# Designed miniproteins, single chains, part 45

Each design is a single chain, and the fold is of that chain. pLDDT is the mean over its residues in the fold that is shown.

## One batch from the design tools (miniprotein)

Design m1651
Fold by ESMFold2-Fast:
Structure m1651 (fold): chain A 55 residues (1-55)
Amino acid sequence: MEEEIEKRAKILLEAGVAENETEARMLAKEILENPKIADQLVSHGLLTEEQKKQL
């Protein structure tokens, strides 16, 4: 579980969606609990479809 959060957090940091590692981990956890958040990030152009599939 923690490895999935950290992997997703790195993607969110690289995409510039999160300002720091703490925010990235929190957002990654929220996306794991509610995948619709990833869809919203893609629709706003903050994530690519490829990055979303990794989340």
Scores: mean pLDDT 78

Design m1652
Fold by ESMFold2-Fast:
Structure m1652 (fold): chain A 76 residues (1-76)
Amino acid sequence: MSGQEKALAILEVLLKSDKPLTAAELAKATGVSVSTTSRLLKKLEEAGVVESEKVGKRTVYRLAKPEEVKKLLEQV
């Protein structure tokens, strides 16, 4: 699976989630490794697609613009 396909899987899980998720939770849901998931989340955050928040010792992620991600997933 390409890096793009892995990133799209992460975005799909975030779109379907009712709460922010950690990299470990996203890795479990997508079947992608935690290391790869963390790297992709950093790139998605730098691109403005995903936002991160620190909650205690954990970092959680959510979609910055869910509407735009929904359109992107419909094109794959």
Scores: mean pLDDT 79

Design m1653
Fold by ESMFold2-Fast:
Structure m1653 (fold): chain A 57 residues (1-57)
Amino acid sequence: SLEEFRREGEEHYEKLPEEKREILREIAEKLRAIGDALDEGLASGDRELMRRLLAEA
């Protein structure tokens, strides 16, 4: 199930060394920024805005 898969992911994350957890947090932040850039681009239809936001992510 999806819930079981998520729980396994959480347990795996807790077992990771601190350095690897820091990297995963950094990746998560970057993915969030990319998601925000896509959302703004879809709302505006502005290709230049999308390109600029992705470059800043």
Scores: mean pLDDT 69

Design m1654
Fold by ESMFold2-Fast:
Formats: structure tokens, sequence, C-alpha cells
Structure m1654 (fold): chain A 102 residues (1-102)
């Protein structure tokens, strides 16, 4: 559930602030996996919006990790693809649900 992803991101931010970039990276990757799973199970606009919000937070933290040199170019590319996929699926489903209400 999204609550688990939120807790993983909070812990990742804590490790990032302590300079533990490898641990922070692993927690962000796990959080993104949980967000993707939540998007697959989401049924409401609010669930998709929360998943999108957390995906954006994960993306921001990964950008910060990349700037610290903690992410390889291959890992950065893989992450960018996964983040883009999750965000597009969430946005598409929100739009579909809004159109069904009309």
Amino acid sequence: MLEEAKKLLEKAKEYFEKGKYEEAKKLVEEALRKIAEAVDRARTIEEYKEALKLAKEAGKLFDELDKKGAISPKEARKLAVELTSVQLRAIGNILDLELEKR
C-alpha cells in the first residue's frame, strides 16, 4: 500500500541526510516498486493522485542522489523509464475516471 512507500521514502531521506547514499538509493528503488504495485491495484482518482505524488518525491530524491554521484548512468536511465511509466499510467487512469463521471 502507498503508506509503505511513504515510510520507505521518509527513511530514504533520513539516510540521504546522513550521507548513506547507497542505503538511500535502495530504499527509493523499493518505494518505487511499491508505488508501481499500488498503481496496478488503484481504483480511485485519489489513490492514483497519491501514487503520482509519491512517484514525484521518489524522482526528486533520485535526482539528488544522481547529483551526489551515487547512481550509475545505467541505473539513472532505468529509473527514469520506470518513473515515467508509473506517472503516465497514473495520469491516464485519472483522466479516464474523470471522463467516465461526465
Scores: mean pLDDT 83

Design m1655
Fold by ESMFold2-Fast:
Order: C-alpha cells, then structure tokens, then sequence
Structure m1655 (fold): chain A 97 residues (1-97)
C-alpha cells in the first residue's frame, strides 16, 4: 500500500540519519534529515486528503513531533539525543507497517 511504502521510506531515511550522526558525518545527516522532512510533508498532505488511515495519520503526527525535537537537539549540539530520537522514529515507523 502507499501507506506502507511511505512508512518504509521514513524508517529508511531515519535509519540513515542515525547512522550518519553516529559516524559524525554531519553533511550526510543534513541530507537525510532534509529527505525525512520532505517525506513527512508528503505524509501530512496525504492525511489532509484522507489517503491515510487514522492510525497511520497519528503515527505521522508522532514522527513529526520526534523530528522537531531531533532538529532542536541538533541545534543544541546534542548528537546523542539526536541519534536516540532518530532510532525512535525508525521503531515507530516499522511497528506501524
């Protein structure tokens, strides 16, 4: 389904983001974060258009909240918190598939 494809994409991007952050590759982390933000924007548009189940829309909203906290952690230089948040996004997206 399109929902499962979106959630798999989000999980993959968040996993790559966590890997880049653990490696100290901040340039790659910025690229993966930008792609994650774009995937979330697509999910939010799909939810608004009634293309997602209520359960999937709630998962996308929770992932948005975690991603906003991840951006704040990166701005604060808290790489450990940023990694933990990226890993939580991976788990949330995978469990929703």
Amino acid sequence: SDEAALLRLIARLAERLAEALRAGDLFEAEIELAMLLMALAVGEIMAKRGKLSEETAEVIERIRELTDRLVEALEAGDLEEAVALAEEIVELAREAI
Scores: mean pLDDT 91

Design m1656
Fold by ESMFold2-Fast:
Structure m1656 (fold): chain A 63 residues (1-63)
Amino acid sequence: MRDEIVAEFTREVRKASNAGDVEAVRRAGEEAVRRAEEAGLDPEPLREAGEQVVQSVERQVER
């Protein structure tokens, strides 16, 4: 993944995770995938990372 896309994705995900907003995390993942496609990069790693973060935030909410 390109460092620029990863940095923006990480920042948006951290903000959404701090708010406990699972939908915002999903949206951040979708935006990262779209940016990767626009840059001609493989979106699969970003999709996988987004899924992992969603699972992590859901675990937080379960508490």
Scores: mean pLDDT 73

Design m1657
Fold by ESMFold2-Fast:
Structure m1657 (fold): chain A 75 residues (1-75)
Amino acid sequence: MVDKVRNALLNALLKAIRERKDVTEEDVYNELVQEGIDENAAFAAARSFIQSLKDGASAPEAILKGIKAALEALA
């Protein structure tokens, strides 16, 4: 679980950098679902991750918050 969420969040960031655009909740959600993450957990992780980035968190901090949100959604 944790590794799949981390990989999806990193892939969303790398894809946004390659495409020269801001990463969106939809981009992150699609990467999480593609990695086999539950849709509710994927939605929670995507929202938390993007909100953390908007609040000025570093990428590692945003990833940790995204992982936490996914785990809490599955509890």
Scores: mean pLDDT 83

Design m1658
Fold by ESMFold2-Fast:
Structure m1658 (fold): chain A 88 residues (1-88)
Amino acid sequence: SAMEEMRKKLEEAEEEYKKKLKEIKKAVEAGDFEKAFELLEELIRKLEELAEEAKKAGDEEIALEVEAQLGLAYMYLTVVKKIEEKSA
């Protein structure tokens, strides 16, 4: 069903989130803030798209889970910006 497909997309997005987060951390540690921001922007865009798909599918639970992850991604973006400012 469409809802089963949405759950699979969420699980795949969660795995990609963890992998991307490791790449972002490595970029920050290397002082490559441009790469860190690009990776974060890609992650945020993907989560926004998935949240919209979940809402259209009527899966409020998956939509809330994705929106929670999106909130964490925005918080991480704020933290990286503060690290960049202190490193300049």
Scores: mean pLDDT 80

Design m1659
Fold by ESMFold2-Fast:
Structure m1659 (fold): chain A 81 residues (1-81)
Amino acid sequence: SEEKIKKLEEEIEELKKEIERFKKEIEELEKELEELKKNLSKETVSKLVGTEIRLIGLKTEIELSEEKIKRLEEELEKLKK
């Protein structure tokens, strides 16, 4: 049970680090999106759409990772006496 607890804690920490990486990428992409909106042209529209799609993808990955963390934390709580 101790080994199982440690594995769950390690998996939760890895997921938290992944979420922090995604959040940083989102912040960088949101800044890029604001710059693209200032210089809207036929040439920049494709890049703007691509940036928005990537933002949606990253936000979805964060939501899925947060849901997985919640499930792992609930399992951890059941194993702790």
Scores: mean pLDDT 85

Design m1660
Fold by ESMFold2-Fast:
Structure m1660 (fold): chain A 92 residues (1-92)
Amino acid sequence: DPVVLERLRATAERLGLDLADLEAFFARVSGFDPAATDADGNQGLYAFLRRLLLSEDPRAAVKDPEAQAILAPWSDEQIKAFAREFGSTEPE
């Protein structure tokens, strides 16, 4: 999706992340837990991103070895910043 790619590129630039890693991570997590629901009724990707933001260990919270490998060079702060930035960029 070109719109998603443009948002990922903008996020990568803001956070100093590698775009290819961010694309690979997004592809892994966009269907990762589609049935999850948080206390506020958020489901799927948004519930997952909130879980990353609230976790003391965001990598462990992912629970997918390939997604964890993509995140290996990222700091916990970068993972949480991605979750915050991407979760806030809703389409109008």
Scores: mean pLDDT 66

Design m1661
Fold by ESMFold2-Fast:
Structure m1661 (fold): chain A 59 residues (1-59)
Amino acid sequence: MTERGLAVQKAVEAVRAGKRDEALKILESVDPGKLAESTLKMIDIGFAEGAARRAARAA
């Protein structure tokens, strides 16, 4: 596993726990601020899509 890959996994867990600030700090430890923000946005989109699919399936 790459160092960046491990950081992304930790950031996903932090976002899942509602700790977006912590997730951003984890990503900033391996990527420059702009790349860290882009990665965080991609994680956020993934969670939103997953939630929408679960809601549609449950309805």
Scores: mean pLDDT 73

Design m1662
Fold by ESMFold2-Fast:
Structure m1662 (fold): chain A 84 residues (1-84)
Amino acid sequence: MVEEVRAFAERHLAQLDEWIARSQDPEVRAELQREKADIARTADGLIQLVEDGAPKEQVTEAGLKLIAHVLRAIGLVVEDELLA
């Protein structure tokens, strides 16, 4: 599970780097960079919970938080592309 969480986070952080590089709007770039930092931090927290043997309920909650941050980053890109 830890390796799978790391792979998931690394994949999405790499995708975010591509979106940041592609974006021509400095404001969108700054927001995507913030979201990147939040995703990295949330993934680290989830990994720590798994390593500490936390209850499945807590691990699931942290996993859903990670997914929510990824979806927020995707939403920022979609909104920028549809509105600009």
Scores: mean pLDDT 81

Design m1663
Fold by ESMFold2-Fast:
Structure m1663 (fold): chain A 68 residues (1-68)
Amino acid sequence: SSSALEAARRAQIERLEALRALIEEALRTGDPALVAEVARRLKMSAPPSREELEVYLRLVDQEIARLR
């Protein structure tokens, strides 16, 4: 139904916005604990580099724009 689709889209946007905030903070601080949390959320086998975090931030922004 339209209502269920809208709820699912909103939930996905909220998850992506939380991930975006985490990536932005990791990039701002360089905190290894925050970088490790990004790796855990993305199910990565190794901590992402700064360049990978910047790529993921762009991908998250694009996906949020696509879902809105």
Scores: mean pLDDT 86

Design m1664
Fold by ESMFold2-Fast:
Structure m1664 (fold): chain A 99 residues (1-99)
Amino acid sequence: MGRSPLGEAKVLLEKGDIAYKNGDYETAIKYYERAIELADPELQAIAYLNLGKAYMKLGDYEKAIEYFEKALRIARELGNEDLVSQAEKYLKEAREKLA
């Protein structure tokens, strides 16, 4: 394969997103976990956000919270306000499911 690690991470994220859209949340999780191993901090934050969303669909709200908190931490360090807003929104939704 002639792709850079970052290029491979982007392809894995896209494959995860396709699996997520098809309702295959377990396959999406595997792709997102693999993407994180190859990703830069920005793509790691996106992958953690997507992991949290997949765990929300599986009803694993405790894991969803963990991944949204990881995404939020990285997003804040990067100053990415759009990603911060998304992570905060999903974190609130996940916490409401446990209440």
Scores: mean pLDDT 88

Design m1665
Fold by ESMFold2-Fast:
Structure m1665 (fold): chain A 71 residues (1-71)
Amino acid sequence: SAAEEEALRRAREELERGRELLRQERYEEAMEHLRRALEILAKLPRSEEKFRLELEIAALELAAAVNLVFK
């Protein structure tokens, strides 16, 4: 549906913002955007695209968390 496509688009935008913030070592801000992406995805039905995005978010969250814990 158009609403699901819009939600996936917004989730990808939040994910890409989180990735860019990670590159800038802005770990707390990155985590906020990754959390927003995950919240958007959580409301969507199961799909391969959703699972791929969730895995990517998990990897980025791990990277941010490691840097936040050991800073």
Scores: mean pLDDT 87

Design m1666
Fold by ESMFold2-Fast:
Structure m1666 (fold): chain A 78 residues (1-78)
Amino acid sequence: IEEGLKALNEEKYEEAIEIFEEEIKKNPENAEAWALLGAAYLKQKKYEKAREYAEKALEIDPENILARAVLEKVEEVE
């Protein structure tokens, strides 16, 4: 997940997505990884995918701050 966060901060969104998808395959109950995947799609302005993954994160952990922030931002755009 550290490598995915670095890629996200460096605006390497496709690389970040790939890393977070690997994390989800290893730990599908890791709400933070789902939320980070949503955040990466949000950065690419792929709002439908960002919402889908943020909602999945909230299904696992309804209190996940990042997932709630991603979902709120998506709802405000269009």
Scores: mean pLDDT 80

Design m1667
Fold by ESMFold2-Fast:
Structure m1667 (fold): chain A 58 residues (1-58)
Amino acid sequence: SAEARRLEDEAVRLYTLGRYAEAAEKARQAAKEYERAGDHESAKRMLRGADFLEELAK
């Protein structure tokens, strides 16, 4: 979906800026949109990314 990709792109942008907590939040939002679209593999990838980003934010 276009919305899931937009949120994923925003998560990547925030990650490159070192804004890890915000990047994790956008990755979770992208995961919800991927699940809604039936893209379970991309949703799982986004959730793993969010978990990783939260560890970096600690």
Scores: mean pLDDT 89

Design m1668
Fold by ESMFold2-Fast:
Structure m1668 (fold): chain A 77 residues (1-77)
Amino acid sequence: VVAEIEAAAAKLPPDTPEEEGLAAIAAALDDEEARELLEKAREYLLKAKEAKAAGDEEAFKAALEQAAKAMQKLYEL
């Protein structure tokens, strides 16, 4: 799974925003569970950005923790 993610990431343009990069990588994966985990990580990263812009440090930390959890599960797949 990690090697597939790295290969998909290497095909992305260097200037691709992180949210778009994660979506493109998810689309390239054959594993539906890995794709769902990447989509969840993307969703929580977007929530973290919104919380940071709003000055909500607790929501920002919670969103980052959930994103990290999704990435951890992806790594264990």
Scores: mean pLDDT 69

Design m1669
Fold by ESMFold2-Fast:
Structure m1669 (fold): chain A 75 residues (1-75)
Amino acid sequence: SKAEELLKKAQELLEKAIEAAKNGDFKKMTEYLKKAFETIDQLLEFMSRSEVQKMKYEISGKVADAITEAIKEKR
């Protein structure tokens, strides 16, 4: 349950980071992304370093996609 709470919190922070990226607010995006990674690091108590690193990689990919879309939508 604690691991599920951390996963939910990380997902909510990721969603906020993606929304900030889409809005061109890269400062807020970076702040939310930092909090998401800090939350994912707490999962080291429940899962392997390899699993945590994979999650960080997946999060980075989603944020990169959001940044790319924001740049494409720049008039």
Scores: mean pLDDT 78

Design m1670
Fold by ESMFold2-Fast:
Structure m1670 (fold): chain A 57 residues (1-57)
Amino acid sequence: SREEEIARLEGRLQRDDAATAAMLARNPTPSPQVQASLKEAERDRAETRRRIEELRK
């Protein structure tokens, strides 16, 4: 259902946020490679948030 899909995507966002926080804790001065990975993760999160908003309409 739409509600189940929203819950799945929200769960993914929560896990991804936790993973990013853990990565930053391990890398207080992130290398260019880590910075690139963080930028990709932020783009993926933005796309997931857009999908959730569309599903809520």
Scores: mean pLDDT 83

Design m1671
Fold by ESMFold2-Fast:
Structure m1671 (fold): chain A 83 residues (1-83)
Amino acid sequence: AEEKFQEGLKLAGEGRYEEALEKFEEAIKLDPNYAKAYYYRGLVLYVMGRDEEALEDFEKALELDPNYEEAKKYLEKVRASLA
C-alpha cells in the first residue's frame, strides 16, 4: 500500500494526475482503511476540477481518521465550491 501511495505522490508532483489516481486506487485496494491515500486522491481530483469525486474522498478520509485536520479543511473548501 505505502509503495503504491508513494508512486502516486511522485506522479502527482509531475502533473501526471490520471496516473497518480491509478496508483492511489491501487494503494486503497491493498489497504481500504488507508486514510492518507483517500486524502491525496481527493487533492488530485480537486486540482483536476473533479470536485464531487474529491468531496467523496475527503469525506472517506475523515470517516477513517476523524482527527485528519487537512481532510476536514479541504472538505469545507470543496463544499463551498459546489454551492
Scores: mean pLDDT 84

Design m1672
Fold by ESMFold2-Fast:
Structure m1672 (fold): chain A 60 residues (1-60)
Amino acid sequence: SGVESARAGAAAARAGHAAAGATGQYDSNKLGGFPVAPGSAGLDPEAAERAALEAARGAE
């Protein structure tokens, strides 16, 4: 089932993002910012979640 798989994937992506934040693995201050800023969404868990849900939505 595409919808159930996409929903599980989206939940896992959100949980992973929250876990990474809780462990303090993000330190963008150390890098002084992004090496690429405009139009970059490749590593964005929200964009991945949206793409998965749209793929499942497209399956009529």
Scores: mean pLDDT 51

Design m1673
Fold by ESMFold2-Fast:
Structure m1673 (fold): chain A 55 residues (1-55)
Amino acid sequence: ASPEIQLVERQIDLLRATIAAQEAAGTLTPEDRAVMDTGLGLLRDELARLRQQQA
């Protein structure tokens, strides 16, 4: 697999883990959640784009 694809996959995993940890701690604000969800969407779009280019 491409190093770029691996990096983006790792970034998605870390962001998901951060959201889950902050939810569990009760520290996640609605504004922070919205920003993080937007970031996840952008990372998923980038991952799809990179996978398309590798095919």
Scores: mean pLDDT 83

Design m1674
Fold by ESMFold2-Fast:
Structure m1674 (fold): chain A 63 residues (1-63)
Amino acid sequence: GPVPEVPQVEFKADKLDFDELAEASVYLAEIVRLEMERNGPGAKIRFEAETVEEFKKRLEELK
């Protein structure tokens, strides 16, 4: 199981192709970083995205 200092991340992006997933992974990493800064390393992060646009929107909401 996860250690207390590692965030738990649950997301679904099964509508994205390989290139879109690669782009989305950059936004996901930044989303996780910002959520950890706000809620600490034990934060539980959940969201679903069907497009790269949804990752960008989520990231913008955290800034």
Scores: mean pLDDT 70

Design m1675
Fold by ESMFold2-Fast:
Structure m1675 (fold): chain A 65 residues (1-65)
Amino acid sequence: SPVETLTPEQIAAIDEAVERLRERYEKLKEDGSDPVLRKTLEEFLARIEAAPTREQRLEALMDVL
């Protein structure tokens, strides 16, 4: 399986990156301080969420990072 080619370290890094983006999005959503960045993060999170495997999720993250 493509997912099984990722190391535990890589999986942890992907999960951490997604959590950081979600935390930033939530803060911007609550504060209303940067609607452009909020929309960008919303789009990136939606794209990552649509990825069916962790490997494809990494591909989506590479477009952001």
Scores: mean pLDDT 73

Design m1676
Fold by ESMFold2-Fast:
Structure m1676 (fold): chain A 119 residues (1-119)
Amino acid sequence: MLDELTDKIINSESVEEAIEIIIETLKKALETEPLIVVLGLFVHGIAVLLGKEVPVLEAESVRELAIKVLESLGIPREIAEELVKAIENKDFEKIREILEEIAERFNVEKALEELKKKA
């Protein structure tokens, strides 16, 4: 799952396609997987989208671990908390809005282009 998600994001032709790949993967995972796996998939997708590696961090809960990893990727804590809450609530419209905001703030188009050159 993670390798397939990574390959699909790296080979996306647009930021909009990359965001849709992440959302569609989340929809499928939320139907079959426990929340811990869903949050792990999501954090990995965001890291790939930003051209960064997922850091090894410790936390008291899976939810807090997801927030800390997103913070370490440069996402403000308030946005990370809102994003995790949207996933827990299955609010895919809110998830899309936040991912679009992250893509604009971090120039994800350039990050994806650089990642394709290194792969």
Scores: mean pLDDT 72

Design m1677
Fold by ESMFold2-Fast:
Structure m1677 (fold): chain A 82 residues (1-82)
Amino acid sequence: SVEELERELREAIREAREAAEEYEALKASGDPSKAASLTGAALRLIGSLYHARLLAERLLREGVRSPLVEEALRLAEEHGLL
């Protein structure tokens, strides 16, 4: 259902934002002991953005054009995934 896809998309966007904030904080720290955590945050960010993009594409195929879909596509573009 559209409502279910929108709920999943909101969750994926939230996860992507959290991962992005974690990534930027770790990157800004310059701490080489945090290299593994930085890599983990980057992978989680990429995964969440990819998931959000797939959900947004599916909503577009269902004829849904909403701010949530636009947000997901913008986030993917900002991180070079479009």
Scores: mean pLDDT 84

Design m1678
Fold by ESMFold2-Fast:
Structure m1678 (fold): chain A 59 residues (1-59)
Amino acid sequence: SRSELLKQILQEVADKLREIGDKIDEALRRAQEIARQQGLSPEELGELFRERIRELLGE
């Protein structure tokens, strides 16, 4: 039925969003470890991420 098809699509979307979230978390953990090794504070890392996000958004 249409309802069953929609549930399947929503589940597939949820699964993919979870996978993407896991990859983002892994990338953030790696970035934090690199920052720690380079002597960057969490605040300095946060500023660099905010700067990069603004750049990517065309600000």
Scores: mean pLDDT 74

Design m1679
Fold by ESMFold2-Fast:
Structure m1679 (fold): chain A 56 residues (1-56)
Amino acid sequence: DLAAQVAAEEARLAEMQRNYDLAEKYLSPETAKLARDGLAREQAHLDAVRAQYEAA
């Protein structure tokens, strides 16, 4: 059930984004940039995996 696994990863990424948004005002600019870069990397990976499964 790869679709269920993708959905679980999407939910996890959404939770990470929410936690970042809540904490953003308390983060240093450097820490905030690292967190955003990490989120962008995870999103790109998830998008690539989902595209492959939907194409199959």
Scores: mean pLDDT 77

Design m1680
Fold by ESMFold2-Fast:
Structure m1680 (fold): chain A 55 residues (1-55)
Amino acid sequence: SREEVLALKDEVFAYLEANPDLSDEEEKALLREVLLAARAGGVDLSLEPQRRVNI
């Protein structure tokens, strides 16, 4: 659901704030999980990274 996706997004962002030493790959993996959950739930996130940013 939308609520679950937003809760996951908040959790991931809190985790990123708590772990500033995360590698770019680990950070992208966490963000990808949020994006995949949003896609599976049919939820549009303004957090969705554009292809230009993912290059």
Scores: mean pLDDT 68

Design m1681
Fold by ESMFold2-Fast:
Structure m1681 (fold): chain A 81 residues (1-81)
Amino acid sequence: LEDARRLLEALVDHARAAAKKALESTPEEAKKLMEETLRYVEGATRSLAEWSGTREAEELAREAYAEVRELMKKAVEEAEA
């Protein structure tokens, strides 16, 4: 599961980079970037869960997706402020 954790960490890092870019963008562009980032992370976490077939990987994927969603939400809120 170390490989799964490293992949999920990379997805979170990707989301953090996207969030920083969103802060430099208009609110509309930030929302679009959030949607694209969430779609990408959702696809990646689904692929990981299917590959592993374990409950632990599904739980890790769910947690990573929730963290990414919260990061992107905060970035959009800050861009709108």
Scores: mean pLDDT 75

Design m1682
Fold by ESMFold2-Fast:
Structure m1682 (fold): chain A 99 residues (1-99)
Amino acid sequence: ARRAAIEAFAERLAEALAGVEGVFISAREYDHAEAVERLRAAEEPVVETEGASEDGRLLAREVARLLAERGVRAVVDVAGADVTPETPLRFTTLTSALP
């Protein structure tokens, strides 16, 4: 089912992002400096879903929940987006050290 595919995608994405200090995830292009500022300001998971599809809202909420459970600061912005498991998501991560 579509829901199961979205939940599986959310779990894989959260696992791939485990261990970072924080992550900004977006279904659209964004300014990296703005993403970092929003991440640093977030004291709890932030989910922006205004105008998003039902699938986009489900994905954003599940990813934010799974990341929060792993101690990762999260801002997930799917506003205005028709997000599917095939949608390329963009992300900016915060880490204490560069590779």
Scores: mean pLDDT 75

Design m1683
Fold by ESMFold2-Fast:
Structure m1683 (fold): chain A 57 residues (1-57)
Amino acid sequence: SRLERQAEALRELGERAEAAGDLETAGKAYSMASLLYQELGREEEAREMLERARALS
């Protein structure tokens, strides 16, 4: 679905930003991905993204 592709794109953006040391962008991307995974009912992926965002705070 469109939302699934958006969630995956945000996860990938977060991972690339984190690898580049851009922790602000990574945290925002992970937080947004978490919300989209939650809307999709993907509880494990949503929790994983939220935990990654919190680790960067």
Scores: mean pLDDT 87

Design m1684
Fold by ESMFold2-Fast:
Structure m1684 (fold): chain A 91 residues (1-91)
Amino acid sequence: MEEAKKLAEEAKELAKKAKKIAMEAMKNSKTKEQLLRAIGLVIRAIGLEEDAELLIKDKSLSDEEALKKAEELLKEAKELLKDAEELLKET
């Protein structure tokens, strides 16, 4: 469980970073399409932060299931961060 919690905490921190970058992309948006994409990334980041927090608090999952879910959240957080960074470069 501790390992799963650490991965979920890492996913949460990456989601927070992605949210900050996406918010900067919103400020720098030159088109309506870029603005809507940035808003979508912010919403995804908020959802991922909440999912990670729920996993950290969840006592009902087995250690194996918790670890698998944490690894999935970490992968999603890394993809979200990459998407946010790419969008910021486009703005």
Scores: mean pLDDT 84

Design m1685
Fold by ESMFold2-Fast:
Structure m1685 (fold): chain A 56 residues (1-56)
Amino acid sequence: GAMELEKKAEELGKQAVRAILERDLATAREIAKQLEELGYKKAAQSLLDAAERETA
């Protein structure tokens, strides 16, 4: 259901924060792809934008 999708997206968000802190763009992009597949396209784009800022 919607609650399960939101919880899964939240867990992916936590993994994404870790990837960004580690400057692991490959992992951040993989998480963004998973978020996009779940329908969270704006969240996926925000994650990619954040990863690019951290690696600049």
Scores: mean pLDDT 77

Design m1686
Fold by ESMFold2-Fast:
Structure m1686 (fold): chain A 85 residues (1-85)
Amino acid sequence: MEELERAAEEVARLIEENRDDLEAQVTLTMALMHLAVERRYPTPDSLREAAEALRRAAEKLAELGHDETAARLRRLAEELERAAA
């Protein structure tokens, strides 16, 4: 649970950092919504589902040219996957 809260806080910071890019904000907001669902309805797979959502967002952001933001999301996904183990 704490890991999901930390990930949500970091995604919220990334939304703020990408305030001038609406496509990046939409992608990050969708990831934040996935994290919110996993936090609201926790299951044994919640950390893995959250990590998958962050990885998909990272891939989309990389396609949009936001390589640094994508790398940070990928790192968050790795942290959630480790916490799930």
Scores: mean pLDDT 83

